Designed miniproteins, single chains, continued (3). Designs and how they scored, part 106

Each design is a single chain, and the fold is of that chain. pLDDT is the mean over its residues in the fold that is shown.

## One batch from the design tools (miniprotein)

Design m11674
Fold by ESMFold2-Fast:
Structure m11674 (fold): chain A 80 residues (1-80)
Amino acid sequence: RRAELEANYAGGLAAAATPEERELLRLLHELFTRYGVEEVEFSLPPVRSVEDARAAVRAMAEALRRQIEEARRAEEAALA
């Protein structure tokens, strides 16, 4: 739910210790909002570096975009 997404985002921001962590949470919020993902927690897993977390977020965004596009194409094919 959108309210849940926003609550988790706010909680994540409050828990964030560094500006880089806040920036990553903001990027995740934007990505999840764009793709209609409403039921997620903004808890960052323990990561060695912010750069590793950024790479993970980018990979997640690409995987999510691909999954949504594949689901959409499957629906279109089923109607053909």
Scores: mean pLDDT 65

Design m11675
Fold by ESMFold2-Fast:
Structure m11675 (fold): chain A 84 residues (1-84)
Amino acid sequence: SSGKLVLDATVTYDKGETIQVFVRISDADGENVYTVLYPQSVAKKDGEKYTVPDITLPFDPSGVRVVGVVTTKETLSVDATVKP
């Protein structure tokens, strides 16, 4: 079954910086890899926060083992909470 994956990931940007967020999710076997690419934008002010939205997976989220958040500023390894 599918469900929602909640990420605790927030990135702070300064005015003029490119906001680009890419999330890679994989199961324990690495056989199912799901990638989410969010639309690119430009920060309008200093200290602008981008919070990664909840992700609806096409597969059972209980199988998720690895979640990586890649941004133009850094790569984050994050813990994810599964919601039924």
Scores: mean pLDDT 72

Design m11676
Fold by ESMFold2-Fast:
Structure m11676 (fold): chain A 96 residues (1-96)
Amino acid sequence: SMDDIDKITSEISKLALDLFHGKISLEEFRKRLEEIVESNPDLREVLSEQAKRLYEEFERLLAELQRTDDPLTHAILGARMIAEITEFELELRRAS
């Protein structure tokens, strides 16, 4: 349902914020994504595909974040993470 997608997107947004601020590890983020997939069997196929894509993109963005102390670059990387979550939500809604 659309309400399920809203809940999933909200949870992933919270995890992404914690990840961006170094409150959780990339490994913890991966485990939480796997738990979200397992908890939503009706969306499992699209969730598995999109969670893998999101994880790979965040791994790349975090590697860039760790290579720079420039506040503007950090803001741009944060905005890119938000854009990736938006794409994730749109793909889930499209598949529903």
Scores: mean pLDDT 86

Design m11677
Fold by ESMFold2-Fast:
Structure m11677 (fold): chain A 81 residues (1-81)
Amino acid sequence: MSYAVKEAERLEKEVVNPYLAGKISKKTALLSVKSFLYVYGFNPEVLDVPATDVDALRKAAENVFGPELREKVLEILDKLK
């Protein structure tokens, strides 16, 4: 749980913040979040979700173990919509 929260903080620094600064595309940012959800959400069906479907990615984020990690990923998705 603590380690996965640090990885979500890295996702924010290396993907979300560059996207907000205009350095990467929204599609690239959402694809990075989808990959994170595949690894940490324990739901392989995330692979069937289009990276542009923020609502479906948000539902996948609800499968993330632990309230701290879940809240952090949902905040990230809210910044990318």
Scores: mean pLDDT 74

Design m11678
Fold by ESMFold2-Fast:
Structure m11678 (fold): chain A 85 residues (1-85)
Amino acid sequence: SALEGALLPYREIAEPAVELALELLRQGASPEEALRAAEEYIRRKVRELIEEKHMSQETADALRRRASEAVRAAVREEVEELEKE
């Protein structure tokens, strides 16, 4: 299905991007630096999918937005946890 085909690349991109951002935060990077690094990773992977896998620009843009949203949510939760505990 179209949803299944979109979910697999999403997880392949979003999960490593989230891990990268959280690891940078745990190493003492600012939330802004962690988000910037994760967004750069997402951008590179989405470009690869367009060029190598012939993914449409519209699908790629949706994938990028969803992955960025996941990273922002994870960073927000980690920052809140670090401030509370």
Scores: mean pLDDT 79

Design m11679
Fold by ESMFold2-Fast:
Structure m11679 (fold): chain A 98 residues (1-98)
Amino acid sequence: LPPFVDLETENAKLLKELISAYNNGDLLLALKVGEKLISIIDQLLEQTTSEADKEYLTKLRKELVEAISNKDVKAILDAAVDLDIFLGVQQLKQVVLG
């Protein structure tokens, strides 16, 4: 599995692409980015030992799958922002508790 910092970096890059897709009305790019975000969530779920974090990531994955199915670019963007916040909080916990 890729290290957490690599997943955070990739997620930040995907979020920037998704903001551009949203602003330009690029539905196909937004859907492609959404699928890549699901892959990041799946990799995080494989690494996560916290039950609360697993529950949160599972809920976020479900919301993202539904957003992609509905072709709702704004909902995909909202899920991507929530994932970015989650990853940032996890990084801060490592710095403070390590």
Scores: mean pLDDT 83

Design m11680
Fold by ESMFold2-Fast:
Structure m11680 (fold): chain A 65 residues (1-65)
Amino acid sequence: MEEEFEKLREEALEELKKLGAPDTQIANVKRLFDEMKKLGLTPEEMRRALRLALDSIKKYLEKQK
């Protein structure tokens, strides 16, 4: 389970870096991940929440073009 959480975290952070997300957004996703882990979310629940956060950040960055 811990390895699965770490993999989800690294995958989300790499996607943010590829999107050119600012350091503040990367830090916010790191905090979100830590809080979700503390709340006892499953890897599936965490993956869905991270997907929604990444989609929102992607839309925001597209508008900043």
Scores: mean pLDDT 77

Design m11681
Fold by ESMFold2-Fast:
Structure m11681 (fold): chain A 63 residues (1-63)
Amino acid sequence: SDLLAEAEALLELAKKGSIPEEEQAAVKARLYAFLRDPDPRVVLAALAALSEIKEVQPALLAL
């Protein structure tokens, strides 16, 4: 899935700390949208990415 590839790419950027501060809000919004995806692999990758940028608690509430 293209969405899975996008979620995994965002996870790798989050792990590296490579997401620019000015893009973090847009990235978080995209990751929250992925939490509602029917593919559990996309949801898990999005949760992991949000965890790396310290947004785990709001992400759980968005489910």
Scores: mean pLDDT 75

Design m11682
Fold by ESMFold2-Fast:
Structure m11682 (fold): chain A 67 residues (1-67)
Amino acid sequence: GSAEEAARAALEAAERAEDAGEAVTLAGQIMNKAGASPEEKHEAGELVARDARTPNARAAGEAGARS
């Protein structure tokens, strides 16, 4: 899938997470399951951080962007 598709799925899961660690873990698992390359994961992380509505989703996006 594209980085944008992976980012949307990861964002939705991260926004439902109760803590930032869970959000980071779930987002990473979703991106890995989608078969995203390291560059696609980095880009998806940037998209998640940009569109995040919760602190947990923002933390997940920032962790992905650092990958």
Scores: mean pLDDT 78

Design m11683
Fold by ESMFold2-Fast:
Structure m11683 (fold): chain A 94 residues (1-94)
Amino acid sequence: MEERFEALVERVRELLAQGYSVIVGTRSLEDARRLAELLRAAGIPARVMEEYDVNRAMEMLSVYGVLVTTRELAEKLYPQLLERTNRKIALLRV
């Protein structure tokens, strides 16, 4: 479990360094909240999204670079964000 989290943190940092914004999809909203807390403790300014809102997702990615949500919301948000912006956006599933 710890090894998977360390690999995820490293991957997120690598993507941010390459100019990507990152969306992380988790199995549950509770897992999303826990992961965002752990990412912030690691120095990554992650934000949680609990509801489908494309405009808010765009704003959060613009300011913070990392958005954590459920896999279902992440998969709905990802194609909309790619359509509405020329930003490099990566989708990670955990």
Scores: mean pLDDT 81

Design m11684
Fold by ESMFold2-Fast:
Structure m11684 (fold): chain A 89 residues (1-89)
Amino acid sequence: SILDDPEVQKKLQEIDELFQKLAEALHKGDVEEAEKLLKELEKKWKEFKEYVSTLELSEEDKEIVNNLFKTVEGNIKKAKEQIEKLKEE
């Protein structure tokens, strides 16, 4: 499975840690920190996508990757919407 790749595991852990920090910043209403963390998260997500593009994927791995992309990109979109809402308040 692609999820058993050590570099995939490392990059996903870094992304998860950034999401956790971003959620904390959003909960505290810290817009500046949330924007900083979002930029770092988008950079790490781009690096992850670039790495995955170098891998030879089975059809099962492609389904895993597609579901992961939808989930992460959906969460990034929601975080952007939460930051904009905080800026309006």
Scores: mean pLDDT 87

Design m11685
Fold by ESMFold2-Fast:
Structure m11685 (fold): chain A 69 residues (1-69)
Amino acid sequence: SREEALAALEAASPRLAAVVRGLQAGLSTGEIMRRTGLPRPVVRRIMRFISGTERYDLAAARAAARALR
C-alpha cells in the first residue's frame, strides 16, 4: 500500500517522506519548505523525482519495507 511505501521511505529518508506527505496533502512548495527545513531548490528536486518516478518509488519503498522486517 502507499502507507507501507511511505513507512519504508520514512525509515530510509524521513525528509523525503515528509516531502511526499506534503505533496499528497496538497501543500505548496513554501509550506513543504517550512515543514521540512529544506531549501526551495532541494524541495523542487525531490518533488520532480517523486513526480517522475512515483510508481517506481512506491515499488522500491515497498521492497525496502519488506527487507526491514
Scores: mean pLDDT 63

Design m11686
Fold by ESMFold2-Fast:
Structure m11686 (fold): chain A 63 residues (1-63)
Amino acid sequence: SVREKALEQLIKATSEEGGRLQEAAKLADENPETREALYFKAMGESIDAISKKAEEQKALVAK
């Protein structure tokens, strides 16, 4: 279904963004307590929450 495909696209996008944030966090590791490092951590947590919700929704739709 269109909805199932949209959820798969969202899960893929959040996975790719998570990898990008991990690379950015490595660059911030010279100053891990900076505002930027804390921001990347918060963004990663938000993306993880969105990904988890998208997976739950996909499980309900997939048949």
Scores: mean pLDDT 68

Design m11687
Fold by ESMFold2-Fast:
Structure m11687 (fold): chain A 86 residues (1-86)
Amino acid sequence: SMEEIRERLEKAGVKNERVLTLLVGFISGRRLDEDPELLERIIETVARAEKEDPNLSAEDLLDPAWLLKVPGIGEEIAKKILLGQI
């Protein structure tokens, strides 16, 4: 559920309300939460990016092009798009 996705992001250290709201919608809308390994990688990557770069904007993290450029996550999302699973 969207609530469970949000709680997992918050527990991982994501505190930006805009990032939480938009990323929950993105993950749920594309059904990325149906792949537990992909969801975990997305959560870890966002939490790490927010922690390590205080100048990183919410818009950068929520741009689908940004996710497609991230090693591993970008490839996994691209594969799901090609297979029609998203």
Scores: mean pLDDT 67

Design m11688
Fold by ESMFold2-Fast:
Structure m11688 (fold): chain A 57 residues (1-57)
Amino acid sequence: SEEVDKAIEELLEWQGLDKSLKEKIKESLKENGFTDEQILEHYKNVKGEYDYPTEPP
């Protein structure tokens, strides 16, 4: 899915990792039984954390 590809690329950018890891991460997630829907849900959750403080003051 193109949406999954974009989600993984953005997750890699947020972590400061190279986009060349996208295919390897997709393969790893598939081997661990993650569906495209689960990957997209994780992406949305991680994106939400950037809008909220990760640690209490």
Scores: mean pLDDT 70

Design m11689
Fold by ESMFold2-Fast:
Structure m11689 (fold): chain A 117 residues (1-117)
Amino acid sequence: MSPMSLAVVEAVAILRRAGVPVAVGVAGRTLVIAAADTPEARAAFPEVLAVLNSNPLMEASREGTTIVVEAKDTPEAREALPETVELLRSMGVPVVEAATVEEARAAARAAAAELAK
């Protein structure tokens, strides 16, 4: 398992342990982790960002209730991205593929909101 896959899996696990519904959007080299808009999610985001930014294969930033993870344009990061997506799917996390980051964010947010019902 790559450092990227380990970090993303742990980030999602942190949110799920906090009782937060999570979905992921994928566009190119970008993953968008969308959390349902809850106090628990907002409280968990600093730890999630620290975990995601702990490895050299990606950069993570927060935008509202989403975390944008951009994989480095390196062979190791490009190989790690499909592995990360497959691991998330194996965990039962909804993963939506899109053509643009904006579409991926919208789709991931919609999926996370649906899980919160």
Scores: mean pLDDT 83

Design m11690
Fold by ESMFold2-Fast:
Structure m11690 (fold): chain A 94 residues (1-94)
Amino acid sequence: SEELRREILSAIAFLRHLISVEENPELVAVLEEAVARLEAALQGDASADEVIALLRETRRRVREVLGDSPLGRALLAALDSFIARFEAIRAAEA
């Protein structure tokens, strides 16, 4: 799906921007793994379900690193927004 591909590229761009400004090495490692997995999903023609599962795992890891901090809440909200967009793509393709 062209829409799925475009939304994966948007998520990669967002995460790469965060990596460029983030100083917490544990959070950087989580975000770098998420980018690598999204790039692999893009190359491997992954389904929306696979991308949603990947982002939900990334969300859990971000929560483990940042907890209930203001930055943690903001990043979780951003990830939830991406997940909702992929869920909308999945629903449209069903």
Scores: mean pLDDT 87

Design m11691
Fold by ESMFold2-Fast:
Structure m11691 (fold): chain A 81 residues (1-81)
Amino acid sequence: DEVKRKAEEVVKEALEALSEDPKGKKEVEETYKKAKKGTVAEMLNEATGTAVKELLKIGEEYKPKAEEILKKAGEAVLLAL
């Protein structure tokens, strides 16, 4: 499924953005594992929301990356509809 591949790419990109923050990376990974039992849209929304929250806790310098992740997640969710 292309939707699943795109969702996994967005999650991977979020984890890469948090590569220098092990605590934030772990939170995203745990959220993704819990969300995997739901729909692809639920999985993506939960993981992306956690990633944005953790990036913004690090600093406002991460806001552009958080916005990029949100945009890509929105595009993947639209494909799941």
Scores: mean pLDDT 70

Design m11692
Fold by ESMFold2-Fast:
Structure m11692 (fold): chain A 61 residues (1-61)
Amino acid sequence: SAAEDAAASGREALAAGAAPEAADRGGTYQNSGAKAEDARKAVLDAGGSERAAELGERGGA
């Protein structure tokens, strides 16, 4: 589900070294129905990995 993908993206971002607040922000963008592209950018901007951004795209769709 989108919520599960968003949560996974946030966890991946944390694992990649993003600050907890930044990782949560990325997940929030996905859950708010942001476009997949916007969710991807939010995760990358938060310092998440490419993998976390990919999960964000899936959760944001």
Scores: mean pLDDT 58

Design m11693
Fold by ESMFold2-Fast:
Structure m11693 (fold): chain A 108 residues (1-108)
Amino acid sequence: MEEIRREAEERMRELFPDLEKLSEEAREAALIGLEFLERTRRNDADAEEAEKALKEIMEKLGLKKVKDKDGLPLYEFEEPFKSEAEEEAAGIGLGGAVAALLKARGAT
C-alpha cells in the first residue's frame, strides 16, 4: 500500500510540477486515481475498492447528478475547475478509478 502511494505521488509530481496550483480536492482526486492506475498495472485492482475510490473522487470534486437515462445516473461538471491543470487532475482521478473498475470487472 505505501509503495503504491509513493508511485502515485511520483507520477503526480511528473504530471503536475506545480502541485500548489491544484486545489487540495483536485490533488487528492488525482492521487487516488493514479493509485488505482498503478494497482491496475499490477493486476491488484479490486472492483469494490475501485467503486469506493470512484465515489470518493466524485465527492471530492463535487460532481452533481444531472439526469437519469435508461435507469443510469449521469454526472456532469458544472465549471467547478479554476484552472486547466485542476481539470486535468480531476480527469486523471476519475479516469483512473473507472479504468481500474472496468478492468476488475473484466471489461476493457
Scores: mean pLDDT 69

Design m11694
Fold by ESMFold2-Fast:
Structure m11694 (fold): chain A 78 residues (1-78)
Amino acid sequence: MKEELLKKAYEIYEKWKAMKSEEEREEFAREIEANPDKELQLAALIAAALLAMDTTGRRTEEEIRKEFERLLEELEKL
């Protein structure tokens, strides 16, 4: 499950990154928010964080990804 969640998050991030405009990205995000799938919503939040950090240049994509991966590992231990 955690691998699928991270994979979904990365797919959403890549799609957002490839979007031509900010408006397209916002519309895509709203579609995900409207979906009752809790895993999809969580994946979208991870992807949004990756996109935001990429835009601000504060951390690398790799660093953010590894941090969320570690967080999901901790959740799996419970």
Scores: mean pLDDT 67

Design m11695
Fold by ESMFold2-Fast:
Structure m11695 (fold): chain A 58 residues (1-58)
Amino acid sequence: LTDEEKARIEKGEISDEDYNKLVRGDSFLSRMLGQGVLNDNEVKKEVIGRYKAKLELA
């Protein structure tokens, strides 16, 4: 990901393409979304939070 893409994710802005890639890479989030336990907005918040945690470690 570019620095601009990282900055957008940190602001809570995530593209549909990046969202789909990150959700498909996470079996838990993919299952919760598929079962309707979490809606798209809730899953996006979880994805952003996990991505921010990875950026803090990098």
Scores: mean pLDDT 65

Design m11696
Fold by ESMFold2-Fast:
Structure m11696 (fold): chain A 55 residues (1-55)
Amino acid sequence: MGAAEAAQLAGQLVMDGRTEEAGALVSKYSGLPAERAAALSADQAAAAVAVALSS
């Protein structure tokens, strides 16, 4: 999955209220703890995944 696609998915999951799934995805790619990842806004979740996969 490309960085842009993964980032968009993470943001979309937060917007849809699927914060557990969004947190798991962000944690998987960025290495953030799941608790921290689940607390991110949609924009923050998308940015975290994009940065992790672009490095």
Scores: mean pLDDT 78

Design m11697
Fold by ESMFold2-Fast:
Structure m11697 (fold): chain A 64 residues (1-64)
Amino acid sequence: MSKDIANELKKLGYTDEANKLLNESNRLEREIEAAPTVDEMRRLMGRLGDLIKKGKDKVNKLKS
């Protein structure tokens, strides 16, 4: 979940990156809720999933 990833980034000293992740994920979640079609919702959910994966990969790399 984006909030958990952001908390890990903050613990590692990457506060600005954590805040960017939270802001972008919150924006995408609002857009998903407002999506007029299932296709648009799937597209936005895919983007959110990619963002979360990128954040997890960053945390894992920093913890190595």
Scores: mean pLDDT 81

Design m11698
Fold by ESMFold2-Fast:
Structure m11698 (fold): chain A 78 residues (1-78)
Amino acid sequence: VKSAELDLEELRARLEEQVDADVALAVAEGLDPAALIEQLDRGIAEIRAKAEAGEWDPEAAELYIAALEAAKERLAAL
């Protein structure tokens, strides 16, 4: 199986693609960007809590948080 250390670039690319797809679908459905940003903030907090509890790899958690932060910036630009 792939390790986080060796696959960080692939993980980042996959997370960026998934986040882009999810944001595009939400926008196409006419969802409120402000509500989506609030939902992303909650998701980021949950990921941080799980990483602190040792349930997530810290490096993978940071990459996922970075992808969600980028999604927030895209939504704010709409």
Scores: mean pLDDT 74

Design m11699
Fold by ESMFold2-Fast:
Structure m11699 (fold): chain A 100 residues (1-100)
Amino acid sequence: SMEEVRKEVEKLLEEAKEKFKTASPEEILEIAREVVTKTEELADKENLSKEERLEIMIEVLRRLKEIIKETGKEKNLPEEEVKEMLKLLEDGIKKLEEAL
């Protein structure tokens, strides 16, 4: 069910947030990609429709964007590196919204 996917995704996002505390910018992107991959696997396991999969993925990317933005401020990461990460996520969100 979509509710079950959302619960598991929230756990993945909280785990990612904790991992980001000690991660480099490159590792943050790897962790974010892992969250995306696991979300796709959960959506497949729960037999979500194409529309439901797009909605969940958009939600995940928006949450990752906010978590990365917060992490960048807390860790004083270079502004340009944070901006590039946020742009990748925003570009992904826009592509998914166009497919919805």
Scores: mean pLDDT 86

Design m11700
Fold by ESMFold2-Fast:
Structure m11700 (fold): chain A 70 residues (1-70)
Amino acid sequence: MEIEEYILELIKNGVLKPGDYLPTPEQLAAGFGVSLEEAEEAIRRLEEKGIVKRTPDKGYVVTEKAKELQ
């Protein structure tokens, strides 16, 4: 399972809700056994779709727009 698919599945199942923080790119890279660049690209794709947004504190958070996936 890819990082993008994993995050989307958590949102669809209601495990991740709007306002919830994602793991950091570093944590996702380590957890999935992929490069930091691959983890950052997966998160960037979710951000381009409006599913997550960057925050100054914790990296990325699930948007209200992500509820459209449920």
Scores: mean pLDDT 78

Design m11701
Fold by ESMFold2-Fast:
Structure m11701 (fold): chain A 81 residues (1-81)
Amino acid sequence: SVKDKVIEFLEELVKELGNDPVMVKLLEKIKESTDLKEILKLFEEAAKYAVIQFLEAGDEEKAKEVVKRSLEIVKEIEKEL
């Protein structure tokens, strides 16, 4: 499902960001939600936060990858709305 794809991607980002508490909290909220509109909003918040963290770390290439992959997932969520 698109929700499973969101969870898998965010679990990868949580690991790469060293279990960042903000990322963990957003991931848990997404796991608990059954509303695809709420999942979209939380996912966009998580992806934006992750991009900022990678940019602050000086990892512009990872930030670009996160933007590209998150936009693809957002499009998949929007198709199911």
Scores: mean pLDDT 89

Design m11702
Fold by ESMFold2-Fast:
Structure m11702 (fold): chain A 76 residues (1-76)
Amino acid sequence: SSQEVQQIQQQIKRAQALVQEALASTDPVKAEILLGSAEVNLTMLLYLARKTQAPQDIIDQIQAALDQAQAALERV
């Protein structure tokens, strides 16, 4: 439903905010914790989106956000 899609989009935005806060942080420990939290949240969201047969564009958005969080973690 459109309500469920909106809830997923809000969770994507929250995870993206954690990634942005991590990238702005001068504390590598804080950055790693924030990026790790984003990765866990996005992984669970991706699982839920696939299980509930969410639109492919939503699945692609979650995957893109997860890829960004994982790439950032490799640089910490």
Scores: mean pLDDT 86

Design m11703
Fold by ESMFold2-Fast:
Structure m11703 (fold): chain A 82 residues (1-82)
Amino acid sequence: ELISQAEKAFKEGKYEEARDLWTQAAIEAARNGDVETALKYARLAVEAGSKAGKPVSEIVAEQLRVVAEINLATDPRIAAAD
């Protein structure tokens, strides 16, 4: 489970791995239409990325991708339009 793996990585100080795993969990939750869970994991990924010393621009870019997945999952009619 991505969540359990991310939590273990974070507790072990492996912040880069925790960031990647929480970002993946957020994207999967977004694709399933679970907006609240996606945002929760996105926030955890931001915290892990900051602790790993990642540039804010890289963290923001990944979170914008999560937001795009949420938008696609919550508005199927709009997602079909160009």
Scores: mean pLDDT 73

Design m11704
Fold by ESMFold2-Fast:
Structure m11704 (fold): chain A 79 residues (1-79)
Amino acid sequence: LLEEARRYEEKGDYEKAVDALVEAASYAALVEGDLERALELLREAKRVAEEGLPPDKAKEMIKRIDEVEELLRRVEAER
């Protein structure tokens, strides 16, 4: 997942890079139980979106990342 994110970023496919980082974050939180790592990966996804995407698209992707963060935090709270 992290290798895929890096590959997409090198190709200029920033949307797929963000998606790969979000998948890696979900895996870290839900499979590994590591919310700190998941939040770190979501912060990296936001950076990739802000730096690589047009402002309107970056805002849309960041909103989606924030929704994923809320979901992961909720899942941990219910454990």
Scores: mean pLDDT 80

Design m11705
Fold by ESMFold2-Fast:
Structure m11705 (fold): chain A 57 residues (1-57)
Amino acid sequence: LSPAQWAGVRALLREDGDISPRAIAERLGISVATASRAIRRLEAEAAEGVAAGTDPN
């Protein structure tokens, strides 16, 4: 994926956290499989970032 497509996936997930991989694929002109892979990578990246920077109490 291009950096612009990665940014697009992030933006769509930020606006609508319940967006399906199919909807992302339609919006960005990519395959559903590629959208699913992008979501999984971004979720893993976000989880690592939160764990590094957040104290819950």
Scores: mean pLDDT 72

Design m11706
Fold by ESMFold2-Fast:
Parts: C-alpha cells; structure tokens; sequence
Structure m11706 (fold): chain A 94 residues (1-94)
C-alpha cells in the first residue's frame, strides 16, 4: 500500500540522516570529553558497555533481520554501533 511504502521510505530517510550526523556527533563528543573528563565510575561503565557491545549488537541485528527491517536501517545500526564503540573507547582512554 501507499502508506506502507511511505513508512518504509521514511525509515530509510531517518537512517540516512542518522548516518550523515555521525561525524559531527563524534567530534562534538570528543570536545565534550576534553572539556568534562569522565570520572572513574563513568570509565568503568564504559568498559562494561564496550565488553558487551558485540553481543548486544549481534542480538539487535538478528532481531532487525527477523522483523524484515530495510537494509539501509541495518547499515545505519552497524555504523552507529561502530561510532558508539569509538565513543566508549574515548571515555575509557580519557
């Protein structure tokens, strides 16, 4: 239907916008870390999140594929997960 097509097209647009925003958000986060260094509790939470990230991502991707999500949405999730890994590593190393 036209409604189902529009919903799918909107999901793809949202995914592309999320992808396009990653570099700017990553740079803004680096600046925030430099201005407000994380404490030891924040670093420990980041280490725990980093350790669990791959398994969490695998389960999320399996669920998205099971639900028939557009490939563009899956690709955006993978790119966001990579960016999240980089952000968590920045917190740990700060």
Amino acid sequence: SAAAREEREQMIRDAREALASIPAQLEAFKKKIEENPPDEEQKERAKEALAKLDETLKKALEEMKKRGMPQEVIDAMLALAKALRELLELVVKA
Scores: mean pLDDT 82

Design m11707
Fold by ESMFold2-Fast:
Structure m11707 (fold): chain A 71 residues (1-71)
Amino acid sequence: SMDEELVKRAMTTGDVSSVEELAKRYGISPEEAQEIVDKAFGLILQGASLDEAAKYAVESLKKLKEQKEKL
């Protein structure tokens, strides 16, 4: 998906614009988006694939958005 591609770009290039776009799409802060991307990158260092890490990040972004919308 486009969101998974944005996460992959942020993880592989450190592209700040990708993190800002993710934050905007999910209605969260850039700092919250960066934290999720950093956590996903940490999974790669533990042996996860890039696709698995990107999926984790997108699921985490969706959960955070849903939690904020319930307030």
Scores: mean pLDDT 82

Design m11708
Fold by ESMFold2-Fast:
Structure m11708 (fold): chain A 88 residues (1-88)
Amino acid sequence: PLVLPSITTAVEMAAFEDVDAGKMTREQGEKTIELAEKAGQAISEGDFEKWLEYLEEAKKMADEAGATRTADVLERQLNRAKEYAEAV
């Protein structure tokens, strides 16, 4: 079966690149990854509302830092989450 990359893995890769580019601090990157991990945990527990909440918090942090790559990844995840919610 084709499994989509985990939210955490995609955010980790983007956050690492933005930290290396000086777009966010290491601490901001780690916090953004923590929020992505919480989002992944929430959806694994069936908590769709918390999944969206944590993704929005992570995107806000990336946007405020100017971390364009991380913000783009999170926006794509949020769009997928919203499409899934509308389909149910």
Scores: mean pLDDT 78

Design m11709
Fold by ESMFold2-Fast:
Structure m11709 (fold): chain A 81 residues (1-81)
Amino acid sequence: MSPLERALAALERMREELRARAAASKNPEVKAELERAVKGLENLIAWLRANPDTPDSEIEALLAYVEREHRELLAEMEAKE
């Protein structure tokens, strides 16, 4: 699996996790924040698909950054529930 394929799979998994949490949330602030994050991931997935020649090192750095942001967002949203 290429770095791009791994990144796309990871981003799609994170998107579905955020969608599920947004759908389950009864807190309007949490729901809105998670829905914004879903749109952000959708835009990033679309951008990566449009730029398949992006260097592997940039894809790996981007994935590491997004995975960190995703973990921090989930922890923050969990604390608000």
Scores: mean pLDDT 87

